Designed miniproteins, single chains, continued (5). Designs and how they scored, part 1

Scores and structures below are computed, not measured.

Each design is a single chain, and the fold is of that chain. pLDDT is the mean over its residues in the fold that is shown.

## One batch from the design tools (miniprotein)

Design m16001
Fold by ESMFold2-Fast:
Structure m16001 (fold): chain A 103 residues (1-103)
Amino acid sequence: EKKKKGEEAANQWREMLTFVQDKPVTQDDVSKLSSTLASNGNTKGSKSIMDELKNSRNPQSPTVVTLAKTIIDNLKKSGQTDHARQLANDVAPVIPSLKKHFE
């Protein structure tokens, strides 16, 4: 997948992430977007989306936590295990359950 600059991917999902903070959004839609980024080896896109989740108004919401776990799982499945570990550690202070999910 293209989008060498992760900020471009984050910008496309920033509006939807705003809705996730204030209103229920289907986890399926959010997971599909995260899965697409991670499955195509777009580590920069995955990091940018994760940074948006970490800085969201409610980073511990079930939807945000599920999206974060989905990004980590799909990075692991694509062989990006070291990048997944780094992202999990970066987000763990804000979403503590993610560190346990990685292990």
Scores: mean pLDDT 65

Design m16002
Fold by ESMFold2-Fast:
Formats: structure tokens, sequence, C-alpha cells
Structure m16002 (fold): chain A 79 residues (1-79)
């Protein structure tokens, strides 16, 4: 699923931002470019891992992709 690809890609990151960028790539590769853009924009606003995860998840949810939002949040928090 798109969420699984986002988690897989996010786990390859070294920082919360790198993990969010990986999750965005996973979303894009899964056919959800709007969710990918939202994840990148949201993650850039965070100053803590929790904020980065919350902004990435909020952006993916607003794009209409709850599975991607879950995957992005899990990937960022795992970094």
Amino acid sequence: SAGEKAVEAGRRGRTPLDAAMGAAQGAFDSGHPEAALGIVEGAGRGTTPEETADYAMESALKAGHPEVARGAGEGVRAA
C-alpha cells in the first residue's frame, strides 16, 4: 500500500526531515503526488520529531490519503 511504501522509505532517513522526504518519495511512487507534496511542506515546518510527524500527517490527511498520512507519521517518528 501507499502507507507501507511511505514507512519503508521514511525509515531510510537519518533525521526526521530525511525520513519525511523518504516518506514523500514513497507516496509519490505509490501514485499520490499531492500527498507527497503535502508531506514535504508539512515536515519543513516542524522543529521536533513530533511536530515534523504531525505536520506531515496533517498535510497527507488534507490531501485525502489517510494511509499515506499514517505511513509518513510512523516513518518520521522511527527516524
Scores: mean pLDDT 70

Design m16003
Fold by ESMFold2-Fast:
Structure m16003 (fold): chain A 58 residues (1-58)
Amino acid sequence: DLAKKRAALRAALAKLGLTEASAAELFGVDLSQERDLDLVLQLLQKNGYLDADLRVVA
């Protein structure tokens, strides 16, 4: 679900003190593209900010 993915991204970035615009600049991606969104979500999961179900880690 694209909406769930975008919500997870926004929640994880908020914990890092980042906006979607800041994240797009830092990662060099277009977050309107699902492929790039998935890449950033995978990086957040790999670094322990999101779990396998796209829930923000406390």
Scores: mean pLDDT 79

Design m16004
Fold by ESMFold2-Fast:
Structure m16004 (fold): chain A 67 residues (1-67)
Amino acid sequence: GRVESVLELLRKNGERLSREEAETVLEVLEELRKEKPVPSARELIEALRKRGIRISRAAARDLVEAL
């Protein structure tokens, strides 16, 4: 599923988030895509920081490109 894809991409980039945090990542990415079809890694990082989630730029870039 989509959550499993997020978890796998995060793991490949050395990020260990919970399933609940991965679901939040998907929600945030979908919200950003309502405003802009291809959000930047920076925009994803800033939006996730407001939700208390921190990921690397590499992980954010992979998430934006793959999902």
Scores: mean pLDDT 82

Design m16005
Fold by ESMFold2-Fast:
Structure m16005 (fold): chain A 93 residues (1-93)
Amino acid sequence: DKEKIEEWWKLAEKYSDHPLLKKVLELIKEGKVDEAVELALEAMREAGLAEEELKEYEERWKNTTDDEVKKALALGLALEAEALRRVAAAEAA
């Protein structure tokens, strides 16, 4: 898991040209985990994720007390938001 999280982090940094995604990565590094999850959800909303799916992630966040799980959630959401943004950009071309 640690090695996989480090790989996801490198991918997120490589693809982080979006302001919200970049800020999510900075907040995780600063230990501001709840703020990182909140901004990652905002990045997902901006990328066009359905409201019902966003609510599912918000409930998972609210019911999580483990900061490592919150970091994984924030990082996973940030990576997915960037993937959705790039797919949308490619489809618009």
Scores: mean pLDDT 74

Design m16006
Fold by ESMFold2-Fast:
Structure m16006 (fold): chain A 88 residues (1-88)
Amino acid sequence: SKKELEELYEELKRIGGKDPQKAVELARKIAELAGIPLELLLSLTPEEIVELVEEAVRKKWSVEEFVKALRERGEAALEAVFAAMAAA
């Protein structure tokens, strides 16, 4: 739900990069609730998720901005996987 998304995002902003494992878990939960396809989520490494969370906190993104960035980064990562497979 929207309320659950907002609550998870507030917790994510509070912890930031201080707890990378929890940041990754919260970011993935936010992505799932926002309807980001599983394939996009699985294409993101934990390191990429942590970097995105740190950028979101630094730039003070809204939950809508964070969700958009997660989707866009997931799409780019999935495209990179297919490109790497074609190059191999």
Scores: mean pLDDT 79

Design m16007
Fold by ESMFold2-Fast:
Structure m16007 (fold): chain A 104 residues (1-104)
Amino acid sequence: KIEELIKEIEEIIKKIVEESKITEEEIEKLLELFKEILELAPELIDELLKLAGDTEHAKFFKELYEAIKKGDYEKAKEIIKKMLELLNEKAQESENKKPLEWVE
C-alpha cells in the first residue's frame, strides 16, 4: 500500500519536473497522498525524518507533517510547492531544464 502511494507521488513529481509546470490539482493530490502515508505509517515517517537528519528535504517533510497534523492544509500546500520548486532547481542544474511554471 505505502509503496503504491510512493510510486504515485514519484510519477506526479516526475511529470512536474519534466514539464516544468505545476497545477493546484496536482498539489492537492500530493497532499492527499502524503496524508494517506501519514495515516498508514506515522512511525515510519518519524524514523525517516530522524534518518534524514538536517537535510533541507527533512526540514520540509517535518514542516509538512506538522501542518497536516494541525489541519493547516493551506500551509501544507505551500510547503509542497516549495519542495517541488527546489526539486526543479536541482533538475535545472543537472539538465538545463526550464523554470517551474505555476498553472491555474
Scores: mean pLDDT 70

Design m16008
Fold by ESMFold2-Fast:
Structure m16008 (fold): chain A 78 residues (1-78)
Amino acid sequence: LTEEQKEIIAERVREKLLELGASEEDAEFVARRILESEDPAEALERALTRLLIEGRISAEQAQEVGRAFLETLKELGI
């Protein structure tokens, strides 16, 4: 993935988390993990798992974010 593609993916995930009612802090946390990782899918899975374990998001919210992530990859031709 290019740096530009990672930024698009991170921003879409951040926006989706905020839309679903996650805090600005938690949305930024997930977006930052994607930007700093060589594997955005693994980074997303680990970040969402941490938020889920801490009770900061629901399983339903995590599922919706994962779906938005996959849709964004498809739009980018990945």
Scores: mean pLDDT 86

Design m16009
Fold by ESMFold2-Fast:
Structure m16009 (fold): chain A 84 residues (1-84)
Amino acid sequence: MALELFRQAQEAAAAGDLEKAAELLRRAAEAVREEVIAELKAMGASEEQAREAYRLAAEALAAYAAGDRERAEELGRKALEIAE
């Protein structure tokens, strides 16, 4: 489960193990990539829109992990706008 990998990544980051946190986040992103794309397409997005929305969502997750919540929220919003 990607959410479980994100939770483990947050715990690793809190413990100061940034290498493990980064690896877990990469695994979570890869694990959800095709699932997120399929869900966006089921919601009416084209293949191109779904892949661009995923890219922005992945950047939002990276910003969130870096502590930049404002940037994460802005990128997440843009991903949702493309998927609509």
Scores: mean pLDDT 71

Design m16010
Fold by ESMFold2-Fast:
Order: structure tokens, then C-alpha cells, then sequence
Structure m16010 (fold): chain A 81 residues (1-81)
């Protein structure tokens, strides 16, 4: 359950939020430069997700937690597309 994942994330939430904010700021400008194709936007969002996962691992977040967050994000992305 997402709630169980959030409990596992609690020790890392501050680091994860900081990493996410940094990456969103970076990719916001890239997304603004590619306004016309869903394909390009999807590729940029997937790159953001991979960069987030890599950064979370660098900060010491367990792989199981990183993969669970990735899956939740991919499900949200699929619903948005």
C-alpha cells in the first residue's frame, strides 16, 4: 500500500523532496522548450523519473523503496497520458 511505502520513506522524505524539487526545476525548463509533442514530454518525464531514482539511491534510499516510488509515478504518468 502507498501508506506503507510512505512510512518506509519517512527517514528519507526530506532528502527525497529536496532531490525532487531540484530535478523538477531543471526539467521544467526542458518541458517548456518542447511544447508540441506528448512523446517528447513523456521522454522528458521518464528521464526525470530515472534521475530522481538515481539521486535517491545516492542519498541512501533503499532500492525497494526507490522502485516502489518509480512504479507509483509511472502509474500516474500513464493515467495522465
Amino acid sequence: MAEEILEALEPYLEKLVAAEDELIAKYREELAKAPHTLEVKAELLLRLLEDFARRARELGVPEEVVEAVRRLFLEELERAL
Scores: mean pLDDT 68

Design m16011
Fold by ESMFold2-Fast:
Structure m16011 (fold): chain A 68 residues (1-68)
Amino acid sequence: MSADELVEEALARLEELRARETDPRLRAQYDTQIAFLKWARENWGEKVLEQVAREVLEAAEETERRLA
C-alpha cells in the first residue's frame, strides 16, 4: 500500500470514529489528528508520511475493534 493510500484509509477511519463520537473532547482530538494528517500529506515526504499514517491507521483499527 502506498503512503497516499495509507493516509486516505487513516483519514476515512478517523472521520468515521469522529462522526460516531458523542464526547466533544474526543471529537476535538479526532479533528486534530485529521488536520495533522492532511497537513503532513502536503508537507512531508513519502517515507515519513507512510510511517505516521500506518501508526494512525493501527490506532484507529484498535479503537474500532473495541467499539465493535
Scores: mean pLDDT 81

Design m16012
Fold by ESMFold2-Fast:
Structure m16012 (fold): chain A 65 residues (1-65)
Amino acid sequence: DAGDAALRAGDYKAAAEAYEAAVAKEPDNLALVGRLAGALMRAGEAEKAREYAARAERLAAAWRG
């Protein structure tokens, strides 16, 4: 998809935008939330990346619990 294509091309801002749109539609999709956090970190958006990384950890904990 557009997010994965942008990530492969190294366009981390475009990847973050595409994953953010996908996460808005599927907010509990752990894989998308994790990809968004990674893309934001690489794009230099450290605070947003931490917020989505924490969300991914919460989703993973819910799956394990």
Scores: mean pLDDT 77

Design m16013
Fold by ESMFold2-Fast:
Structure m16013 (fold): chain A 117 residues (1-117)
Amino acid sequence: DVFAEVLELLRAGRVDEAVALLLDDFLRTGPVLTPEQRAILEASLRVLMRGVHDFLQRHPDLELTPEHIRRAALYVYFRVVVEGRPLTAADAEPIARATGLSPEAQAALAAALLAQL
């Protein structure tokens, strides 16, 4: 499960490797992207992975699973690839809600994501 590997990399602080692993998975399984779409997706996944890493560091008592990361990553993919739009500050709360985390954990993740945008 790619999202389990991503979570392990994020817990180890290996953010760039988590981004590369997830980007490669989306590029292998999804439609062919333009160079511009690929660049925006990579930048957006980096924002997400940095936010999740910061969340894990500040809130080690809050549970985060591979499924939560999958839901957040799918939101980012849909936004960038399907809607053709880069992430903005307005996406922080929707991404956090998409995870299905508790309201406390959603607020903490949204704050971490805003710090990366």
Scores: mean pLDDT 87

Design m16014
Fold by ESMFold2-Fast:
Structure m16014 (fold): chain A 100 residues (1-100)
Amino acid sequence: SPEEFKRRVRELIAEFRERFLAALRARDWDGMVAAFREFVARVKELAEEYLDEESYEELARLLDHATAQLDAAYAARDENAMIGVMLSTLAEVQSIVDRV
């Protein structure tokens, strides 16, 4: 159901937030990137299960774009850009989920 999809994605957002804050406190940028990649993969898996093909493809493109932006910021060792990409992506995912 749409409500089940919303609940499960919100749980993934909460789990990622905890991992993100722990990695930020530890200055563990590798762990932060790994946590974000796992978050993206799990959101895509849920979207494939619960959403129609068109909605899934739009969300997948957004997440692929966010991953590319994060990879560029990580390669540049730009901590502010990495944080900005991840927080912006969480807000965009939450907005899409709230409209389902």
Scores: mean pLDDT 89

Design m16015
Fold by ESMFold2-Fast:
Structure m16015 (fold): chain A 67 residues (1-67)
Amino acid sequence: SMEDLEKTAENAAKYLGLSKEVAEELKKMALEGASVDELAAKIKEANPSLPESTALAAANELLKAAK
């Protein structure tokens, strides 16, 4: 749902050190049907210090919430 997507993106921004602008871009990408790999790559680009497993987990939660 949109509410779940909003909360998931906000949590990702807060806990993964992402900007509000990146969080909004991730929401748009998830709604437009971006893949897990595309979302994870965007998260890693925004914060390169994150482990790949963390970026993939966040990407999966965003896609799940966007349904």
Scores: mean pLDDT 83

Design m16016
Fold by ESMFold2-Fast:
Structure m16016 (fold): chain A 73 residues (1-73)
Amino acid sequence: GPERFQQLGLELGEKLGLDDRQRQALGNIGYHASQTLPEELAKELLERVAELLARGDWQGVTRAVSEALRRAS
């Protein structure tokens, strides 16, 4: 469920050494992706966003989220 994906995002962010802002973003994206996307696509998006956040690529995060939502529509 959404709460599980939010927690997974927070835990993944901690494991990767992300800052508080990045961890909150990852958790929020996990929550909403879990509601909008099939489980496998939500998981792929969560992992991709984590990698982009680790690089400080906030524009990449926006593009990845938009692409995933477009694929699910």
Scores: mean pLDDT 84

Design m16017
Fold by ESMFold2-Fast:
Structure m16017 (fold): chain A 93 residues (1-93)
Amino acid sequence: KKEELKKRIEELLKKAKEEKREPVINALEGLKGALEDGSDLKGIELLLKALEENFNSEPEKILEALHKAVAEYIDELEKEGIKSIEEARKKYG
């Protein structure tokens, strides 16, 4: 999955540079850095999907899509974290 995400980011980044989609370029370079730093692959995939779906969108709409993807990912992590803590308390006291 990591190599697949890296390939997708590099391909989309090349296309963004060819089409001079500056907001997309900046976001993709950020995702590439996050991938290199070992960030969660699920989060990277959600943000990459948002960029792919909004490649031709206005900069404001791209930013809104990225914010939505981040919020959805954080909400999911919080729900999983809360569930894990509750399960641990029930099982181990």
Scores: mean pLDDT 74

Design m16018
Fold by ESMFold2-Fast:
Structure m16018 (fold): chain A 65 residues (1-65)
Amino acid sequence: SVSKEAADEILAVGYGYEVGMDRVEVKDGKLTFYGKFESEETIERARKAAEELEKRGMKVELVVE
């Protein structure tokens, strides 16, 4: 499950998934997004959101399932 702090960071960055984000994990300062990311545009938005979260001091990983 997503913590409140992780959810707020995702929303603040404008992380819009049309479909395909299955879960988010936060552990030891690392944020991992798991999802199908069914379109090129969705993957590109996820990359941009990851870059913004990394600028805020988080480590971010995207896992395409």
Scores: mean pLDDT 61

Design m16019
Fold by ESMFold2-Fast:
Structure m16019 (fold): chain A 61 residues (1-61)
Amino acid sequence: MLTLGELLDYLREKGGVSEEEAIEMLKKVFGVTEEQAKRVLDILLELGLIKKENGKYLPVE
């Protein structure tokens, strides 16, 4: 399983990513569908580990 740290590091290095970029990365790394990738992002938002601003996903400290 991918570590949460790898995902957060990616978002931090990119300075935030679009929803499309986040979905594509999750599909590549986890080998999941677009719907599953969206669910992962949803869970991270619910946990307060990432935030969404103007269609971009950013890590929360």
Scores: mean pLDDT 76

Design m16020
Fold by ESMFold2-Fast:
Structure m16020 (fold): chain A 85 residues (1-85)
Amino acid sequence: MSSERQAFLDQIDELRKEIDKLRKEALEVSKNSSIVEMLEEGLKYLDRARQALEDGDFETSRHYFGEAVSMRNGAKDILEKEKES
């Protein structure tokens, strides 16, 4: 495996861990099920990113990784506002 491909796989794994942590926090703190749904959609995007990378489609993999980042960022923003409310 190339070092660039390995680094990207490590990024996918790290984001998956962060999303899993946020999902657990959302289940404990938030009454809003849409946060959990958004994080689960992020995990699906990470699965697509990994599959595209395995297929040699780096461009598609980066696109899905970006979608997963957007889901994580959106869920995190909503969760922080829920803690203040």
Scores: mean pLDDT 81

Design m16021
Fold by ESMFold2-Fast:
Structure m16021 (fold): chain A 63 residues (1-63)
Amino acid sequence: GPSGEEAREAGLKAGAAGAGAAGYEAGMFWNDHSLARRAVEAGARGDTEAAAEAAEEAGKMGG
């Protein structure tokens, strides 16, 4: 699975893309779909800090 840094970058990138559907699909490739989904949804709402935090936690748990 992705490292914590890669998961954080994916979360920020999904948020920056502003596409909930695309972000959801990106989240499906992370080790913890629950945390990854939260990161994607937070990013889609423009909450990039929450997105990065959730993505980092997903990366830590999966790798």
Scores: mean pLDDT 57

Design m16022
Fold by ESMFold2-Fast:
Structure m16022 (fold): chain A 90 residues (1-90)
Amino acid sequence: DELKKLEERLKKIQSTTYENVREAIDKVEKLAKETGNKDLLEFAKLMREEADIYEKSGDKYNLYQLYELAKDIIERKDPSLAKFYLNLKK
C-alpha cells in the first residue's frame, strides 16, 4: 500500500533529530578508525558537513536520508557500502 508507506516515511522524517544523526555519524567514524578505512573516514566527514547544512536549512527529509544511510553502514558493519555511496555522489 503506497499510502501507508508514504505515511510511515513522513512519520520517520518528522521524528528524526539532528542529535540522532550526529550520533550515527560518530559511530561510522569510529568504525572507520577501527578498520583503518580512509574512504569511510572521509565519507563520515562529508556526512557531518551535510548534516550541519540540512539542520541549518530545516531540511528534515535529507537529514532523515542521511540518518538511514549512516545506520545502514553501522548495522551491516560493511565499509564497502561507503565506497558505493561515494561513487554515486560523483
Scores: mean pLDDT 76

Design m16023
Fold by ESMFold2-Fast:
Structure m16023 (fold): chain A 77 residues (1-77)
Amino acid sequence: MIVRFDGSRIDPISGKPITLGVELPSGHVYSLDAIYDYALQNVKGDVFTDPISGEKFDKSILSDALFEDFERRILSV
């Protein structure tokens, strides 16, 4: 789920305030850019691991637009 924040939450990946974030099913919220970059580095097939909980999620949990950009970067390497 993509959620807009008022900078009141700090992204645990980047240490910066979250203005546009992603809430994973684990309940942890990350900056959209930070979780996107993390997923690019840590995806195996169609799943990636939550940085805090260690739970595995399907990359489709990101928005369709981000998912399409994500695949474009992987397939264009």
Scores: mean pLDDT 65

Design m16024
Fold by ESMFold2-Fast:
Parts: sequence; structure tokens; C-alpha cells
Structure m16024 (fold): chain A 66 residues (1-66)
Amino acid sequence: KYFDKAIEAAKAGDIETAINYAAQFIRESKSPEAQKLGIQAAYAAARGDVETAIKLFEEAKKVDEE
């Protein structure tokens, strides 16, 4: 569950680890929509918008499971 790990790292303030887990999920995901949301979440995390990053990671996970 790479997005769960990305969310956990983001909540801990470990932005680099959060982005690395997001990248792993994006490479393994078969959903273009989930990949797009994951990329947007990584950009939000990189700029310090942790709340938006967490919400986008949660949406990406939900889309990938559907």
C-alpha cells in the first residue's frame, strides 16, 4: 500500500520519503487518473502543502481501487 505509506510520511513531515513512495505507486498503478492525482499530490507535498497532498493521495488510492 504505497499511497498509505506516502500519506504516513507526509503526516510525519518526511516529504522526500512521501514523494518516493508516491513515485513507486505511480509506476505500479494501471490507472491514468490515479497516476495524475498521485503526481499532483507529490507537487503539493514538494511545495509544503501537506494537507492538499494528503487529500490528493487519498483520492488517488480510491480511484486506483475502483
Scores: mean pLDDT 77

Design m16025
Fold by ESMFold2-Fast:
Structure m16025 (fold): chain A 91 residues (1-91)
Amino acid sequence: MIRDYYKEVLGLSDEQIELMKDIAERIVLAAVGMTSAEYDAFKATTDPAERDAMLDRALERRVKWLREHANLTDEQIANLEADLRRIRDAL
């Protein structure tokens, strides 16, 4: 479990682990940016180029949604987009 990893590897408290878990789940969901139907289509896709295109489209829609709804500054959006691209490249 993520909790065991944070305790054993990073030495975090239960409170810190809960905060990190909530942040990690939020970031992962933001990074993917996919609906359940889109994610099912992604899993069914065997073409690497199409898989990459699907991830890029989901990420772009997520960043646009955050810009429109999260009241973030342009600098905050740019920093978040860079982090999300890094996470996307790890998927």
Scores: mean pLDDT 69

Design m16026
Fold by ESMFold2-Fast:
Structure m16026 (fold): chain A 79 residues (1-79)
Amino acid sequence: EEAKKYLEEAIKLAEEAAKTSPHGDEIRRLVEKAREALEKGDVRTAAYYLDQAATLIPDEEVRKKVIELARKALEAADS
């Protein structure tokens, strides 16, 4: 449950960042893959795609937050 909440928050941040990023289309594709993985309960794959999407986010604070949320999701899943 907690892992899912962190991933959903990261997805929302990445989707918002895609609206103003020159790499918005690629961010949206990666977020779509993360959402598909999350729907299947695959927290590790969802976190992987969100980490990839974060590398395309030019806003440093948003990028760091997405990476942090993906990490927290992995920690929650392994607890």
Scores: mean pLDDT 83

Design m16027
Fold by ESMFold2-Fast:
Structure m16027 (fold): chain A 119 residues (1-119)
Amino acid sequence: NAKELLEKAIQAFKEGNFDEALNYSLQALEELGAPEVAEQAQKLYQAAKEEGNDAIIKEAVDLTLSVAESLINKYPVEMLQLKLKGILERLKQAGASELTLELAEELGQLAEEKLEQLE
């Protein structure tokens, strides 16, 4: 059940368990039938972890959670766009690499396209 996995991901995120939060988010996306979004989120998380900065890792997981939540609850695309803009600004302020920023933008774009397909 994608909703139960999302709830577990949100709880893990609140506890600072970013690996667990990501893994539940990826499972929720796969259960929803969006494995391509899960794959893109995993690429972002790997890039963020390579930076060795907890602030960057946190924002990468927050974006993945926001994407999963938006797709599962079928939120308006404008809500995801606002979340993505805030996360990208915080990633830039934390000194995220160009690769991490590009992967975050790609995840956001892919999620927006998936939301539009769901109406």
Scores: mean pLDDT 88

Design m16028
Fold by ESMFold2-Fast:
Structure m16028 (fold): chain A 85 residues (1-85)
Amino acid sequence: RDRLLQLADRLLEVAKRMYEKHPGRFGNLYDQAQSLRDSILQGLVSDEEAREQLIRLLRILGRLAKKYGDEETYKEVQELLEQAL
């Protein structure tokens, strides 16, 4: 669905920004966000599986943003989580 794809695009954008700031710490998360985005585009995952993976990756991203003191990214991730739920 368009909403899941929009959320995956926002997750990928945030993951890319964090990867650019901290390449050694966010590379795996960025790769997973790209893979999820591509899987949704190609119809390789159900809406339920896509939502579950989005929530999982957003929770990881939020935890890491908080750990590294990026409060602005943490707030953005919490807003995306509310939209994914």
Scores: mean pLDDT 82

Design m16029
Fold by ESMFold2-Fast:
Structure m16029 (fold): chain A 66 residues (1-66)
Amino acid sequence: SVQDYVEEKLEELKEKMKGKSREEQLRLIQRTVSELYDYLSKKLSDDEVSVYIQGFVDRAGEYLAS
């Protein structure tokens, strides 16, 4: 499902962010969000895409280095 795909991408991103600088983590988040947006926008309404992207960004942000 779309939800399972988003969860998988978040888990992959979390692992990739380990040991990276905040700047590198932000670049990884931006790249992943762009890829996710492109994927979701072809399958879902704008409102649904916004919900998934917002949730993804909020959750990914919890793993950012201070």
Scores: mean pLDDT 85

Design m16030
Fold by ESMFold2-Fast:
Structure m16030 (fold): chain A 82 residues (1-82)
Amino acid sequence: MSEYEKRIKEAEELKKDPKFKEAGEYMLNAARNDIKADEYEAQAKASTDPETAGELARKAVEYGMQSAEDYAKAKELLEKIK
């Protein structure tokens, strides 16, 4: 199981409990955005054209930042439940 598959599974399990549903949604979105970031980074590294590589690298950063924000929100929600 990949790290991302594990994160998606953990988020889906959290969503099964109504108490953790919102936190689980943010964790799921964070994992999906991390997958997109990795996909764009891999495409950027494979690109022979510097302009295309630059565009793909920018997209990877944007998805990575969105993932970090979603994960932070999930943690905030989980802290409130305790």
Scores: mean pLDDT 82

Design m16031
Fold by ESMFold2-Fast:
Structure m16031 (fold): chain A 71 residues (1-71)
Amino acid sequence: SPLEELEARLEEVIEEGFANNLSLHQLAFEMAKVLEEHIEEHKLSPEEKSQAVALMQEKLQEARARLEALR
């Protein structure tokens, strides 16, 4: 599904961000860019757009928690 594809893309961006030592702010920017591109490419419905935004926010919070745990 488009949402499963978005989840995979966001996870890839997070792993690349960690590998390149991106700040959380830089990671959030890259994730937002991918989200916007995905919404436009897949012409998501209003319900799917809401789910996509929630998914991105969830993944960003998980990435923040992961960074804090590495200290």
Scores: mean pLDDT 84

Design m16032
Fold by ESMFold2-Fast:
Structure m16032 (fold): chain A 105 residues (1-105)
Amino acid sequence: GPISEEQQLEVAARLAITLAQALLAGQSREQLKAALRETAARLKAEHPELRLYIDALLDVWLHAIDNMSREQLKQALINVMESILEASKEPNPELEELLQQLKQS
């Protein structure tokens, strides 16, 4: 069946949080990709029905990491995080805190 907007936002938020933490920690491109793959694997274990969506979103971020500068990647992530917060009906304090830290970095 169709994936709900709430499920899409939850997956997007968890991948964005992982990438934000890794960027703020100054991790290499290889470490950023490894962290995202680990989060995606955990998400697929928790929600096997979302596998295709999780893999598609993971592939978008892996491509961005390989093809964008660190500054371009940070700006893309800020834009995605702001979009998630705007679309979300529930507060996400962790996402809000990481977004603020990225904007100041």
Scores: mean pLDDT 90

Design m16033
Fold by ESMFold2-Fast:
Structure m16033 (fold): chain A 63 residues (1-63)
Amino acid sequence: SLAEQAALARKAAKDAEELKKLAEENRKKSSPEDQVLWEGGIEQGEKLAAHFKAKAAELEAQL
């Protein structure tokens, strides 16, 4: 259902925010060489969170 899809999108946004936070923590604990590896994860997490928040709003508008 649309309600189930909206709920999944909201959960995906929260999960992406949590992954971004973990990547930020790991970056702080990493060597300078490894820090750049976590920057990609932070950026991806931010993009996914924004995408799923927008998708959830779009689906909720159809309910």
Scores: mean pLDDT 85

Design m16034
Fold by ESMFold2-Fast:
Structure m16034 (fold): chain A 90 residues (1-90)
Amino acid sequence: MFLELYRYMLEAARRAAELFAEGRIDEGRRVLAEALARGRAVAAANPDLPEQLAQFERENPELFARLLAEDEEVRRRLGEALRAALAAAA
């Protein structure tokens, strides 16, 4: 469950960044909103998710480090795309 949710969230962030880069701001915002809603719903249904994440880090430290680096890269690119889109709208 954790890895599937994590990859889903990364894919949604990449899709939103692509939409922002294309000037499709409302669609990118919708993709992010839907991903956040799903993340919250999964967290509500799985109150032990934080412990599952900690367990995954303990059992797979190298994979966790790679996923964290990928998350940081996607977050950076999403931020850059958002700033560019906002500048174009000004």
Scores: mean pLDDT 71

Design m16035
Fold by ESMFold2-Fast:
Structure m16035 (fold): chain A 93 residues (1-93)
Amino acid sequence: MMERIEELLERAVEEGRLTEEQKEKLLEWLKKDPDLESRLIAMEVALRAPEVAARLERLRATDPAAAEAELARLEEEARALEARIAANRAAAA
């Protein structure tokens, strides 16, 4: 799991989404956090959000109804991930 987290953080730094200092701080935090899995899920969602937003903007220009349906699906997926993060935190406590 740490190897995948490090890869995601390195890619985010290369894309200009994070600084090297922010990457180091996140890695330190994850090492001290017993709910590493929920942290990984949160990071994966955050890193994909801009790509999803760009796709939705294109879809809204051509088919607003389809864009609303896709947004609703993504919101459901995000809520499921948030619930999993909360459940993992409760289990770790």
Scores: mean pLDDT 62

